# Ledger of designs, part 70: designed miniproteins, single chains, continued (2)

Each design is a single chain, and the fold is of that chain. pLDDT is the mean over its residues in the fold that is shown.

## One batch from the design tools (miniprotein)

Design m6577
Fold by ESMFold2-Fast:
Structure m6577 (fold): chain A 107 residues (1-107)
Amino acid sequence: EEAERAAEAAGEAAYAAGEGSNVAWKAGAYKGAALAGAGAVAAATGAAVARRGGPAEAAARAARGAAEAAEAGAEAAEKEGKKEAAEGAREAARRAEEAARRAEEAA
């Protein structure tokens, strides 16, 4: 079903944003880590709602939020001067963006 496909993609976006948060936190880019982590939690929640029969659109919005949060986290890490963490977070943001696109296509 559309909701199940959107939930799966939102879960992928949550995982990617969480990875970005972990990379940023380990490098000391705490602001970037907090932003990406918040996005991961929101996307995971959206996926859970969709799996329980909630609207696929909610999962798609949550996945988009995770992608935006991961991107903001990467920018914050870059501004903090943590170049290596910023590169890892930016890669995670790209994966979250791909997952968000899939969630939106499924909705």
Scores: mean pLDDT 79

Design m6578
Fold by ESMFold2-Fast:
Order: structure tokens, then sequence, then C-alpha cells
Structure m6578 (fold): chain A 60 residues (1-60)
């Protein structure tokens, strides 16, 4: 199981990113704590980074 933590986001950015990640991968466990997004998945770290980049790209 891979765990990725993203920090330094606004609460709104964190919630939008978490929602997008769940849309792209419903199997991922995503938690939002203020400006921090925690993602837990059975994906590799490389796949998880790719998922986050895809989510960010959709928000730009």
Amino acid sequence: MTKLVLRGLSKEEAEELAKKIKELDPSAKVRVEGGTVTIESDKSIEELIGLVLAAIGDLL
C-alpha cells in the first residue's frame, strides 16, 4: 500500500483535488485535513504521482 501526502494547499484546493482524485480512481482512499491531502492506494508511487498530476491538470 502506497501513501502520498500533499501539503501547502488551501482548504478549497485540497477539497477540489481530493474530489478529482476520487473521480479518476474511486478505489483510492483520500482524506482532507485543512490544506493537507492524504492519498492511500495499492498503486505504485509512480502511478499515484501520475494520478495526482492528471487531477491537477483537469483543475487548470
Scores: mean pLDDT 80

Design m6579
Fold by ESMFold2-Fast:
Structure m6579 (fold): chain A 90 residues (1-90)
Amino acid sequence: SKAEAEKYFALGNEFFEKGDYRSAVTAYTMSIHLDPNNADAWLNLGKALEKLGKYELAAKYYLQASRLYEAQGDTEKAAEARARAEKLLA
């Protein structure tokens, strides 16, 4: 459910703030499986993967976040996510 997706997203944020990036990836991935339209979850999954040195995968998920932000009308966050991906692929 969407409420369960939000709980996993919050759990992912908690793990990320504590520096447990592996657990953050797991929690964000569960959030995305329950609600694939949460652009913030895709962005934060990318950030956690970047902290783990998984740059190609991080860039892929930044581009997914960018597409979702753009579809939701958040052009500023869409551009920011795209720029993050481009820096990792350079």
Scores: mean pLDDT 91

Design m6580
Fold by ESMFold2-Fast:
Structure m6580 (fold): chain A 87 residues (1-87)
Amino acid sequence: MEEKIKELKKKAEEGDGKAALELASLLYQEEKYEEAIEYAEKAVELGKDDNKLVAEALALIATALKNLGKDEEAAEYAKKAAEAEAA
């Protein structure tokens, strides 16, 4: 697990938005919600040309924020995810 996280982090630092999203998903599964949000935001930034990737990253941010008790911010990111998916 740790080796996979290290590899995904390196790829994300090299500009791989899909690696950033995969890392965010992995951190979310480990209940590391704040770190998951950080890498999901990076996936949004790196994946600007991929509306599906952006939508998935925004949805992950929304679910992670909800788990952190930030319901208003979670609702806003869920709306952004739906808008990105429709684009």
Scores: mean pLDDT 83

Design m6581
Fold by ESMFold2-Fast:
Structure m6581 (fold): chain A 55 residues (1-55)
Amino acid sequence: MKEKVREILQEAARKANEKYKELLKKDPNVTQEEIDRLGREILEEAVKKIEELKK
């Protein structure tokens, strides 16, 4: 269980980092609010996957 949770969180962190870099390349003036929103969406997906593992 712990290993699978770690994998999901690592994948989420990787996706967040990649999308953050894409956002900066597209618009160097990207707002922190846009970055936070992207991070929340990725985190919500990760949390959903973790919750599904417990069911």
Scores: mean pLDDT 77

Design m6582
Fold by ESMFold2-Fast:
Structure m6582 (fold): chain A 58 residues (1-58)
Amino acid sequence: KLSVKEGVEKLAKSFGINSGEELAKQSESFRRALAKFVAEQLDASLSAAEKALKELEK
């Protein structure tokens, strides 16, 4: 129902991160944790979640 990219965007917004620029300013550990959480919740690969995260960073 949610794509991996949509899951990353929705979760980031729940933390007050409303743009790719703001997402890119987050710590590497936070971004990795976000990708891992989305991958686990959506039964997606970690690689797919990390790719979606990078695509959202402008």
Scores: mean pLDDT 74

Design m6583
Fold by ESMFold2-Fast:
Structure m6583 (fold): chain A 105 residues (1-105)
Amino acid sequence: DEEAERAFYQEVAARAGLDISAEEAHALWEELVAEFRAAGVRTADELADWLVAKGREVGVREEVEALVAEARALLVNARTRDDVLAALAHLFRAWRLIREGEAAR
């Protein structure tokens, strides 16, 4: 359902504090998924390690590591849709920081 998917990405973007549309949030997620799949990332632990490594390459390692740690804690204890949205918001913020770091080079 495209409307439910749009609402979901809009909520994630808002929770991440990103001033982007639902369509831009969906595109950001698809970009993240395409990038980590191309890197051979297959598990949540591998994703966490890959994001931290990317953050290190662009000078935002500590910020990305903190966001990834918070997302992992939320996902391990996830019991509600709100927990999943909060975890995804942290991943969106981490990926946005990495992209901004790359653009600043």
Scores: mean pLDDT 81

Design m6584
Fold by ESMFold2-Fast:
Structure m6584 (fold): chain A 75 residues (1-75)
Amino acid sequence: MARAEEALEEAIRLAREAAEALAAGDEARAAALDEEALPLFREVMEAIARHGYEELRERLRRALAEIGAFLEAAA
């Protein structure tokens, strides 16, 4: 689980930075950060699907909801 937790924390950090960059109008930086986050999110989702890490699933869901709400408010 430690690797999946590390991947989730890093993915959330990158996604939040991407959302902040997008809100600031820096689309190029947002895209680059999203590209870095994508393989980490994929790794986390695979771990959740394979091992049933409900705690990680809930953390991921909460983080995505927060980022989505931030972007909607910024748009």
Scores: mean pLDDT 79

Design m6585
Fold by ESMFold2-Fast:
Structure m6585 (fold): chain A 73 residues (1-73)
Amino acid sequence: MAVAEALEAKAKEFEKQGNKAMALHYYGLAALARGDYEKARDYFQKAVELDPSNDDAKSLLDLSQRQLERQAE
């Protein structure tokens, strides 16, 4: 809980700085910390669309998608 809140605070800080790609990345991390893999996937997908050079966001998108596939079983 506290970890996800800290990540959301970081995301808002990046939004204030105009760094929307990093803001989405941190919102994705917060969703992942809450176990919300659907929201995490959506946030990381948007982060990658804004910054295709963010390999960490690409890896986390893949992880979120794989967790959703396992959860659907």
Scores: mean pLDDT 82

Design m6586
Fold by ESMFold2-Fast:
Structure m6586 (fold): chain A 88 residues (1-88)
Amino acid sequence: MKVRVLKAERTEFLGKPALLILVEVDGPLTDEQIERLIEALKKETGAERVEVLFRLRFPDGSALLVLLIYGEDIDPEKAIEIIKRELS
């Protein structure tokens, strides 16, 4: 599966640092893949919480995923690497 990160942006929610990531994939995205991705992000980045803010599946089988990764020092590059690894 081809994975493209459209946006990776530091933000804050309720005064806590977070990373907002927008991901596009060119194939079907399963609930099992999303759960594995969330677990990998928590384990490898030290994120206190990972939320799926939005998930859209297109008729051509591609998908769009919006993630919010909570943590004080979340490295955007590391998060992107994990996303590409888990969804590839």
Scores: mean pLDDT 81

Design m6587
Fold by ESMFold2-Fast:
Structure m6587 (fold): chain A 73 residues (1-73)
Amino acid sequence: SLVERLQALIARNRAARDVLAAQIAALRAQAAALRDTDPRAAARLELLALLFEIARGSEEFVIERLEKKIAEL
């Protein structure tokens, strides 16, 4: 059914969001470890973490919109 296909899409987007969350945490931890010894590398990792946060926010937006639509069916 359409609902089952939308639920599968939500599950995939949730998995993508969780992967992004883990990557953001890892990048920030690495940046913190490098801050005093290699501030340029730390800044680059912080920028990558910010880009991943934007991607995670996009995944969360899609999940919320899909869940709302399914609730209306």
Scores: mean pLDDT 87

Design m6588
Fold by ESMFold2-Fast:
Structure m6588 (fold): chain A 59 residues (1-59)
Amino acid sequence: SSLREEGERHYRLGLEAWERGDGLAAGEHYRRAITLYWEVDPERADEVARDLALRAAAA
């Protein structure tokens, strides 16, 4: 799989973890997605990082 596909998979897993109330798993998946996106799509990495920051501030 491409790095973008793996990043998208981790982003989706992170969203699912947020819905379950599992902030620890969500944070891990988001950080992995950001790292993967940063290699191939920096704008997408920045978007996901901003989403993480907003969710962390709201928790």
Scores: mean pLDDT 84

Design m6589
Fold by ESMFold2-Fast:
Structure m6589 (fold): chain A 76 residues (1-76)
Amino acid sequence: MKERLELEQEIALALMEASVALLSENPAIREAAREAIERLDELQRRYEAGELSPEEAREEVERIRRELREAVEAAE
């Protein structure tokens, strides 16, 4: 239960970060944000299908968030 709630909170935070990045005037940042949202949606579907453990899902969320931040920094 707690691990699932923590994962849901991390996914929500990642989606919020990507949603803010979509408001960027920089097309490269908006593109990275769209990719992050698509990857988060796929991750959530795979987790709900039982293909990922909570731990694996959390690691993928952290990776998606890190790659989005790296893309934002590279585009600036």
Scores: mean pLDDT 81

Design m6590
Fold by ESMFold2-Fast:
Structure m6590 (fold): chain A 70 residues (1-70)
Amino acid sequence: SEEEEELKNELKSLEASFAYYKANPSPALREHLIEHILELLKKFPKYKEEILKFVESLDKEIAEEVKKKL
């Protein structure tokens, strides 16, 4: 579906943002990643579990931080 394809593209963008953060760790970039994930969860509420599982595969600590804000 169009929604599934859009989600897939958003997750690829998120993965790239994680790679950039891991190479250039800063509190500001960490906060930006968490905000980006929260916006994705808001945009794709039907895919909440899939998004959280994807985030956990990249960084479990950031995933837990996101869950605390839900």
Scores: mean pLDDT 87

Design m6591
Fold by ESMFold2-Fast:
Structure m6591 (fold): chain A 58 residues (1-58)
Amino acid sequence: GKEAHELLLKGIAYLLRGIGLLFEGELTGDEELKKKGEEEIKKGRELIEKAKELIEKE
């Protein structure tokens, strides 16, 4: 449904931002930025899993 699609897109956006933050943190040695990246990736994974559950139910 529409809800699954919106969750998937939001999850992908979180993953992309998180990967970018992790990469920048590694490149600059910024541990705070790396932690923020890890949190965004975690949020993205949770949203994608929820979207997957909704898609599989259809």
Scores: mean pLDDT 83

Design m6592
Fold by ESMFold2-Fast:
Structure m6592 (fold): chain A 77 residues (1-77)
Amino acid sequence: KIKEIEEEIKKIEEEIERIEREIEELREELRRLEEEGGSKEEIEKLRKRILELEIELGMLRIKLGVLKLELKKLKEK
């Protein structure tokens, strides 16, 4: 049970790192579009994509927190 939670935590941490990298790349692209005078539609679409990924990242961080709390409770019993 403990090993399963530790493995799930590791997978979520790896997924979080991937999404964080994707958000950083998209934020760099957004900055470039804003500086170069990209279309309003393209800028809005990119901002929405970043927001969607940030929401997903937030949900994964909550899940990670719950799993870490569960692991702590199992260790303290």
Scores: mean pLDDT 83

Design m6593
Fold by ESMFold2-Fast:
Structure m6593 (fold): chain A 58 residues (1-58)
Amino acid sequence: SSIQTLVEQAKEAEEAGDYLEADILYGQAHLAAVVLEAPAEVLDELDERFERVHQKLT
């Protein structure tokens, strides 16, 4: 799915230390999950990952 692809790309960016790229990709994955009405568990997981990456940008 598009959500899975974005999450995989975000994880790769995070592994590489590209936190800005990871932040953008997790944000896009979250938007896609909302639009596609993904289960709450998926949204919660994305929110946690997004917050962790976002904290590393400051």
Scores: mean pLDDT 81

Design m6594
Fold by ESMFold2-Fast:
Order: structure tokens, then C-alpha cells, then sequence
Structure m6594 (fold): chain A 75 residues (1-75)
């Protein structure tokens, strides 16, 4: 369980890391809206991946974790 959560976090970070240089370049050029859009897209993809996996493994999930996932899913 802990290993699976760490794996999901690494996948989320990998998606963000791929887009981070592009977002930083846009921000450095003064295009804040573009930089934020790239980072937000990476975040949404990561959140969706984590949520889907958590729902699959839901049998022992704590109420606190589910509340967090519901917050992250809200879009």
C-alpha cells in the first residue's frame, strides 16, 4: 500500500517534471497564463491518475484520504 502510493506520487511528479521546464520557460518570458496552464494540466492528469487508482483499492481507505481525493477531484 505505501509503496503503491509512493509509485503514484512519482508518476505524478514525472508528469509535472516533463512540463515544468516548458512552464518555467513561459514564465521567464512573462507569459504567466501559459505557464500556469501547463502546470495545471500536469496537475489534473496526476490527480485523475491517483484518484482512479485509489478508487480501485478503496476497500481499506480512510475517510480522511477519501475527503482529500474528493477535494482534488473537484474541478
Amino acid sequence: MAEELERLRKEVEAVLAELKPQAEEALAAGDRAKGEELLRQAGLKGIRLAYDEAMREYSSMSPAIQALLDELKEE
Scores: mean pLDDT 63

Design m6595
Fold by ESMFold2-Fast:
Structure m6595 (fold): chain A 66 residues (1-66)
Amino acid sequence: TDAARSGAAAYAAGAAGDAAASATGMHENFLVGKGEAREYGYLGAKAGAAGDAAASSIYGQLSFQA
């Protein structure tokens, strides 16, 4: 439970940071990689639920870079 909460918080923090980066310059990449972005978002959420905060954060970042 605590590990899952930490994973979710890490994913949310990574997503917030990547959203700010997207607003300032990465919009084109996000739109082009829309399907890939959704897949990484799903993997990040799944990793967070499993308590893997590091993997959740990494997938969150990859979601916004796609």
Scores: mean pLDDT 58

Design m6596
Fold by ESMFold2-Fast:
Structure m6596 (fold): chain A 73 residues (1-73)
Amino acid sequence: MEKLEKAIKEAEETARKAVQDALDQGMSREEALLVGIEAAAKKAFELTKDLPETERNQIIVRAARAAIEAVDA
């Protein structure tokens, strides 16, 4: 459980940072969202290669929500 929550938080932070950096560079909202989602997915795979797919999918979904929220903030 602890490992999963840590991975979720790291993926969420990765997504938010990627979105914010993209927006700061003048990328469109749509481009920033894609960059954030891709960064989050890569981080989730790195953190969860030894975990079940269901847990990896949870991390990806939560990171995607964080990216969407960051773009709208």
Scores: mean pLDDT 78

Design m6597
Fold by ESMFold2-Fast:
Structure m6597 (fold): chain A 68 residues (1-68)
Amino acid sequence: DEAIEKAIEGVKAFKAGDYKTAAELFEEAVRLMPSPHPDLLRLLAEAYKKLGDEEKAKEYEEKARQLE
């Protein structure tokens, strides 16, 4: 599954400290999923928080909360 593959690569990038690549890969994974898991949205929010994009981090945290 391409979405799962992108999420896995995103986690690898995040662990390596490449938050920009992690955010891009997590966004692609979310885009490919009709109903993304809240945990994936939280990972994306965390990547944006690491990048200093507080507005996007908040947006994805709120989306994750809405799905719980």
Scores: mean pLDDT 84

Design m6598
Fold by ESMFold2-Fast:
Structure m6598 (fold): chain A 55 residues (1-55)
Amino acid sequence: TLYSLIPTEPLPPEVEKALLASLKEIEPDYVLDPEKPLALAVLEVVEEGIKRKEA
């Protein structure tokens, strides 16, 4: 995980909306933490998907 490379500030609203839509498409059951940066949430969903496929 590349947490040190993830910006702590929020993304522009248009980018956040696009990323949220992509997250919902990949993981419809994902509950977004409002305190979590959206970029970090995306990275975590991708990592979890990879781990599940390797299992």
Scores: mean pLDDT 62

Design m6600
Fold by ESMFold2-Fast:
Structure m6600 (fold): chain A 57 residues (1-57)
Amino acid sequence: MDEIYYRTTVRELEEHGVPREEAERVAREAVKLIRQGKYEEAGQLVRDAIARHRARL
């Protein structure tokens, strides 16, 4: 599950224009939150990364 979630999250972030290095960092943090049962926090982290990248464009 963790590897699938990580790969899916990195791909989703890259599709939204987030650079690979940042996408990988965010995905690793999201996986840590998922392992702790913090699903809402993991989803929010991903959404915030996308929003932050859009704000810089």
Scores: mean pLDDT 80

Design m6601
Fold by ESMFold2-Fast:
Structure m6601 (fold): chain A 86 residues (1-86)
Amino acid sequence: EEADEYIKKGFEAYEKKDYESAVKYFEKAIELDPNAPWQVYYAAGEAYYKLKDYEKAIEYYEKALAQDPDNEKAKKNLEEAKKKLA
């Protein structure tokens, strides 16, 4: 329940393009519930990507893939983030 509240705040901040607040809310949600669905890890990765923190984006996309290894969306965005560091 508490984690769900932070997830909602994270997505709200993301929609407002407040990516710094979005990552803080998503990280708090994950701290409260490390079993949060892959979508939360994926969203944290996307928010870090928007902040141009590609190393953090990669870390979170990899965590999303650890929960759902066949997730094509996370695989694609992981490769895009890696290309930014190459």
Scores: mean pLDDT 85

Design m6602
Fold by ESMFold2-Fast:
Structure m6602 (fold): chain A 94 residues (1-94)
Amino acid sequence: MEGKIFDPVQNADGTVTVTVKLKLPDDVKEVKLILRNSSTGETKIEIFPREKEKTFTFTVKAAPGQTLTVEAYYYDLDTGEVKLLGKKTFTITP
């Protein structure tokens, strides 16, 4: 299983773009992807069914010094458990 959360790209308009690429096994039923900005309270949630490979791009408002957290979860059909696919926390650079 492969999941990559890329470093955020800061835009001139005061937004930040975060890209997540997921490569999923065939036994995955559903994936839940969460992006949070702890300073603003903005939360974006994407839920999608079984896909082999998918790229998500989120654009959120974030200022220097604010913290973004990205979390990806999946339901494992073999074990019946919700598992963390990946988590990454970023502090936006000044």
Scores: mean pLDDT 70

Design m6603
Fold by ESMFold2-Fast:
Structure m6603 (fold): chain A 67 residues (1-67)
Amino acid sequence: DEVEELIEVFENSEDPEERARAAEELGRIGSEKAIEALKKALTSKDEYAALKRVLATEALRIIEENK
């Protein structure tokens, strides 16, 4: 599943550019699964928490703009 693969990259990639691209694609797709993963990222507490919050916020804005 493309969305599940993007969520995996967004949550686990050590490459900030790959994470950003995954977040942008999740925002473009805007499915329920993508939205839930992005919302979960807003409460992250791992070593990538700050980056995940920024990327998730931007991706959620993209979803709202495409409705």
Scores: mean pLDDT 77

Design m6604
Fold by ESMFold2-Fast:
Structure m6604 (fold): chain A 55 residues (1-55)
Amino acid sequence: ALEAAKARLEEMYARGASVVELLEEARKLGEELGDERLKRELLFYAAKLGVEAER
């Protein structure tokens, strides 16, 4: 589910994952969901987490 995928990205971010690692996991999770809109949402969410990490 989308919520579980977002929780996975938040866990990776909390562990110090780079923005590149977050984007690759978001892409993988989006492919597993089989929905291009959900993939886009996950990529956006991962990018947002990555920007916060670089601030």
Scores: mean pLDDT 76

Design m6605
Fold by ESMFold2-Fast:
Structure m6605 (fold): chain A 84 residues (1-84)
Amino acid sequence: MSEEELEREVEEGLSLIVLGVAKIMIKNGKAEEAAEFLERMLPKIPERLRPEALELLAEAYEKLGKLEEAERWRRRAEEERRAL
């Protein structure tokens, strides 16, 4: 395993933890904190995991009552999933 391969695996592993933390935050009524956290982390999330991150953003915004914003995030998730 090269350092480049190790960095890629670490990045994917950390991104899975980020998604897990966001899911727990949303379930525990911390939708606003989850949205802020996911938006901050989104540029660092690998393309393969971005659709799931965007779906979690949509869910967080739905729980905040921001339905138009939630729909925009969900649309982005579907577009990025179709590109995979």
Scores: mean pLDDT 80

Design m6606
Fold by ESMFold2-Fast:
Order: structure tokens, then C-alpha cells, then sequence
Structure m6606 (fold): chain A 92 residues (1-92)
């Protein structure tokens, strides 16, 4: 679990950097879907990534007419997910 949490935190930090650099949300979604496939045999990590994917897709739809706000909300969701996983890692 600890190694999987650390790998997932590093992956989400990469996605956050991409979002901040202006990478299209669809590319962030595609990478998140790839990571979910990588952790298909780890139900806990898969569930966390799937919940984050739903949140990212929700913000994309909600702010479809405001791409800047969509990007900011996706970055906030990624930051929140990173903080939650870092807290979970500390509790191990």
C-alpha cells in the first residue's frame, strides 16, 4: 500500500504540473484513465483514482463555457487529492 500511495501521489503531482502548464483537460483525463488501468489489481487505489476522474469530468462539464475556471477547479481537485493521499500515507 505505501509504495502504491507514493506512486499515485507522484503521478497526481505530475498531472497538477500539466494542469498549471495549460495542458487540455482531456489529456489529463486520458492520463488518469491510463493510471486507473495500471492499478486495476489494486481496488483501493483504483477507487481513489476513479473518484478523482469523476470529479475532474464534473468540473469540465460544469465549466464548459469557462475553460480558465475549469482548469483552476481541476488543479484544486488534484491538490486536494494529493493532500488527502499524503495524510493517508502519514497514518500508515
Amino acid sequence: MEAALKDTIAFLQELLAMARAGTPIDEIIAKLKEQIKKYADNPEIKAILEQLLETVEYHKKLYADNPEMARRMVAMALRAAIAALEQKLKEL
Scores: mean pLDDT 84

Design m6607
Fold by ESMFold2-Fast:
Structure m6607 (fold): chain A 97 residues (1-97)
Amino acid sequence: SEQERLYERALALIQEIADIVVGMADAEGDAATRAEAERLAMRMVEILQRIYEERPEKLPEAVRILEEALERVRAAKSAAEALDVLRRTLERLEELA
């Protein structure tokens, strides 16, 4: 279905965002930021599952939020800056659920 395809795309975006932030944290030797990035990504997956089950009409908006987050994470100059993008992205996704 269209909804299933958008859900799968959103999951893939969360994974790509998480991989970039974890990679930046690893390069900086920042184990705390690495752990927090993994925690936030897991929370994003939980919220996205809730959106898919309860508010599937919000999936296109969730994908747009995550695409914007991916661009911002790619532009980030530090793991801490990228982590802040993840926190704000989680807040935006929680507002959709």
Scores: mean pLDDT 91

Design m6608
Fold by ESMFold2-Fast:
Structure m6608 (fold): chain A 66 residues (1-66)
Amino acid sequence: MSKEELLKKAEEYKEEAIRRAREGDGVGAAEALQKAVSYYLEAGVPHDEVTAKARELAAEIAAALA
């Protein structure tokens, strides 16, 4: 899988996490968040940037579930 394909997968799982959270599926949202993080790391995104992206996504998930 190319870096571009890995980034596309990461973005797809990010969108899935937000959708699942809006549907009230906190477990599904957390699973999608983990997959997005894994794909960002595999694509070679710096750890600091992935950490920032994960925090932002976790905050969006928490807000959607509230």
Scores: mean pLDDT 85

Design m6609
Fold by ESMFold2-Fast:
Structure m6609 (fold): chain A 74 residues (1-74)
Amino acid sequence: MEEEKKKARELIDKALEAYQAGDVETARKLFREAAKLVKDKRIQNTILAVEAGLLSGRLTVEQARAIVDKALDE
């Protein structure tokens, strides 16, 4: 619900920060934890797709943030 989405967003923000700091393993764990918090399968799939795109170099951090914001509340 709203609280789960807020926590997922916070975990994704931490994941993006970890990725920018070069801590890819922490970023992966935080993305997966965020996906587990959401009950909406579409949002969960979006979070996992953003993780995969970011780690494979298909998405920038800014693109990842924009996709997540749109999926959760923006």
Scores: mean pLDDT 80

Design m6610
Fold by ESMFold2-Fast:
Structure m6610 (fold): chain A 58 residues (1-58)
Amino acid sequence: SEAAALQAAAEQLQAFYDKHRDTIDRLRARARELHTPEEADYLAAELLAEYLREQLAA
């Protein structure tokens, strides 16, 4: 149920973003140097979702 896990991670990502806003903004800024703004946002969200999924599973 990877789709279900990603849906749950979306709510966790919002809370995580609220706590780590400065760090996430810095990561997004760095990603934008390498990719388009849209790709940078997707990259950041996917990386955070993978990170949270790994942390929740571990």
Scores: mean pLDDT 68

Design m6611
Fold by ESMFold2-Fast:
Structure m6611 (fold): chain A 57 residues (1-57)
Amino acid sequence: DKKEEEIGEAIDEAIGLFEEGDYEKGLELGKKNKLVEPATEGALKEFKARKAAEAAA
C-alpha cells in the first residue's frame, strides 16, 4: 500500500537521522508527516534501545 510504504520510508529516514545523532531532524521529519509523528517518537525509543544493545555486544 502506498501510504504504508510512505510511512515506512519516513520512519527509515528518521532512523537514519537518529543514527547520525540528529534526533531533532528525525523528529521534525515525523512532524512533517503527521501520520508518523507518534511512530517517529517510538522509533527513537527503539533506536536508543538498539544502540544500547549494540554497545553491549
Scores: mean pLDDT 71

Design m6612
Fold by ESMFold2-Fast:
Structure m6612 (fold): chain A 59 residues (1-59)
Amino acid sequence: GERARRIGAGVYAVAQALGVRAAAQLAHKEAGLSPEDARRAAEAPTVEEAARIVEEAGA
């Protein structure tokens, strides 16, 4: 929903500035993602892939 989309946008912005690991930490704290989904986002090879994982997991 709307919340997941906003979280995805925030994760994308953080990943652009600080990298995918920082984005995954934000996703874990704010979106309530499972530790496994947060790890998948952190280990994503690109910022776009990390944002996609957060959006899908937050649905």
Scores: mean pLDDT 66

Design m6613
Fold by ESMFold2-Fast:
Order: sequence, then C-alpha cells, then structure tokens
Structure m6613 (fold): chain A 58 residues (1-58)
Amino acid sequence: MSEEQRQEAIRLLVEAGLSEETARELLESAKDAAELLEALLARGVPVEVAQKVADLFL
C-alpha cells in the first residue's frame, strides 16, 4: 500500500479507538488483507472500518 493509504488506515483505526502504535504494528505484522481484517475484528474495530482498512492494505 502507498504511504497515503497507510496514513488513512492509521487515522481510521485511531478514530475506532486503537492507539497509533497498535494500528501501525497491526498493519506491519499482517501477511495479507484477510489476516489484518481478522486481527482488527478481534480488537473490537467496527466491521465497516476493518473492511475499509483491509481494502487499503490490498
């Protein structure tokens, strides 16, 4: 993903209640969009936000 997409993903996750550090770690540790989506849902991120972030990761 581009730097702009990464910044937008972090912004969406912070608005959903994650810290910037946690958002960045999850984006860097996920192998693919499906793993990222599952990790975000497990953290209590709303499905609409998690899906948008996963789409940016693709």
Scores: mean pLDDT 81

Design m6614
Fold by ESMFold2-Fast:
Structure m6614 (fold): chain A 57 residues (1-57)
Amino acid sequence: GTEKMIEENLEKIRELAKVDKEKAEKLAQNFLDMLRTLKVPEEVIEKTEKEIKEILE
């Protein structure tokens, strides 16, 4: 489901951020854009965006 997809993509972003922060930032932006295209609820997208920000800081 959507939750598992988000968890899997957050893990990919986290792993990529360890080796290439710029690529991780691009992957994160593309993932957020995909969630918006899939019409995932805004509250879920905002929560995912906060988790991404913590990964990339």
Scores: mean pLDDT 85

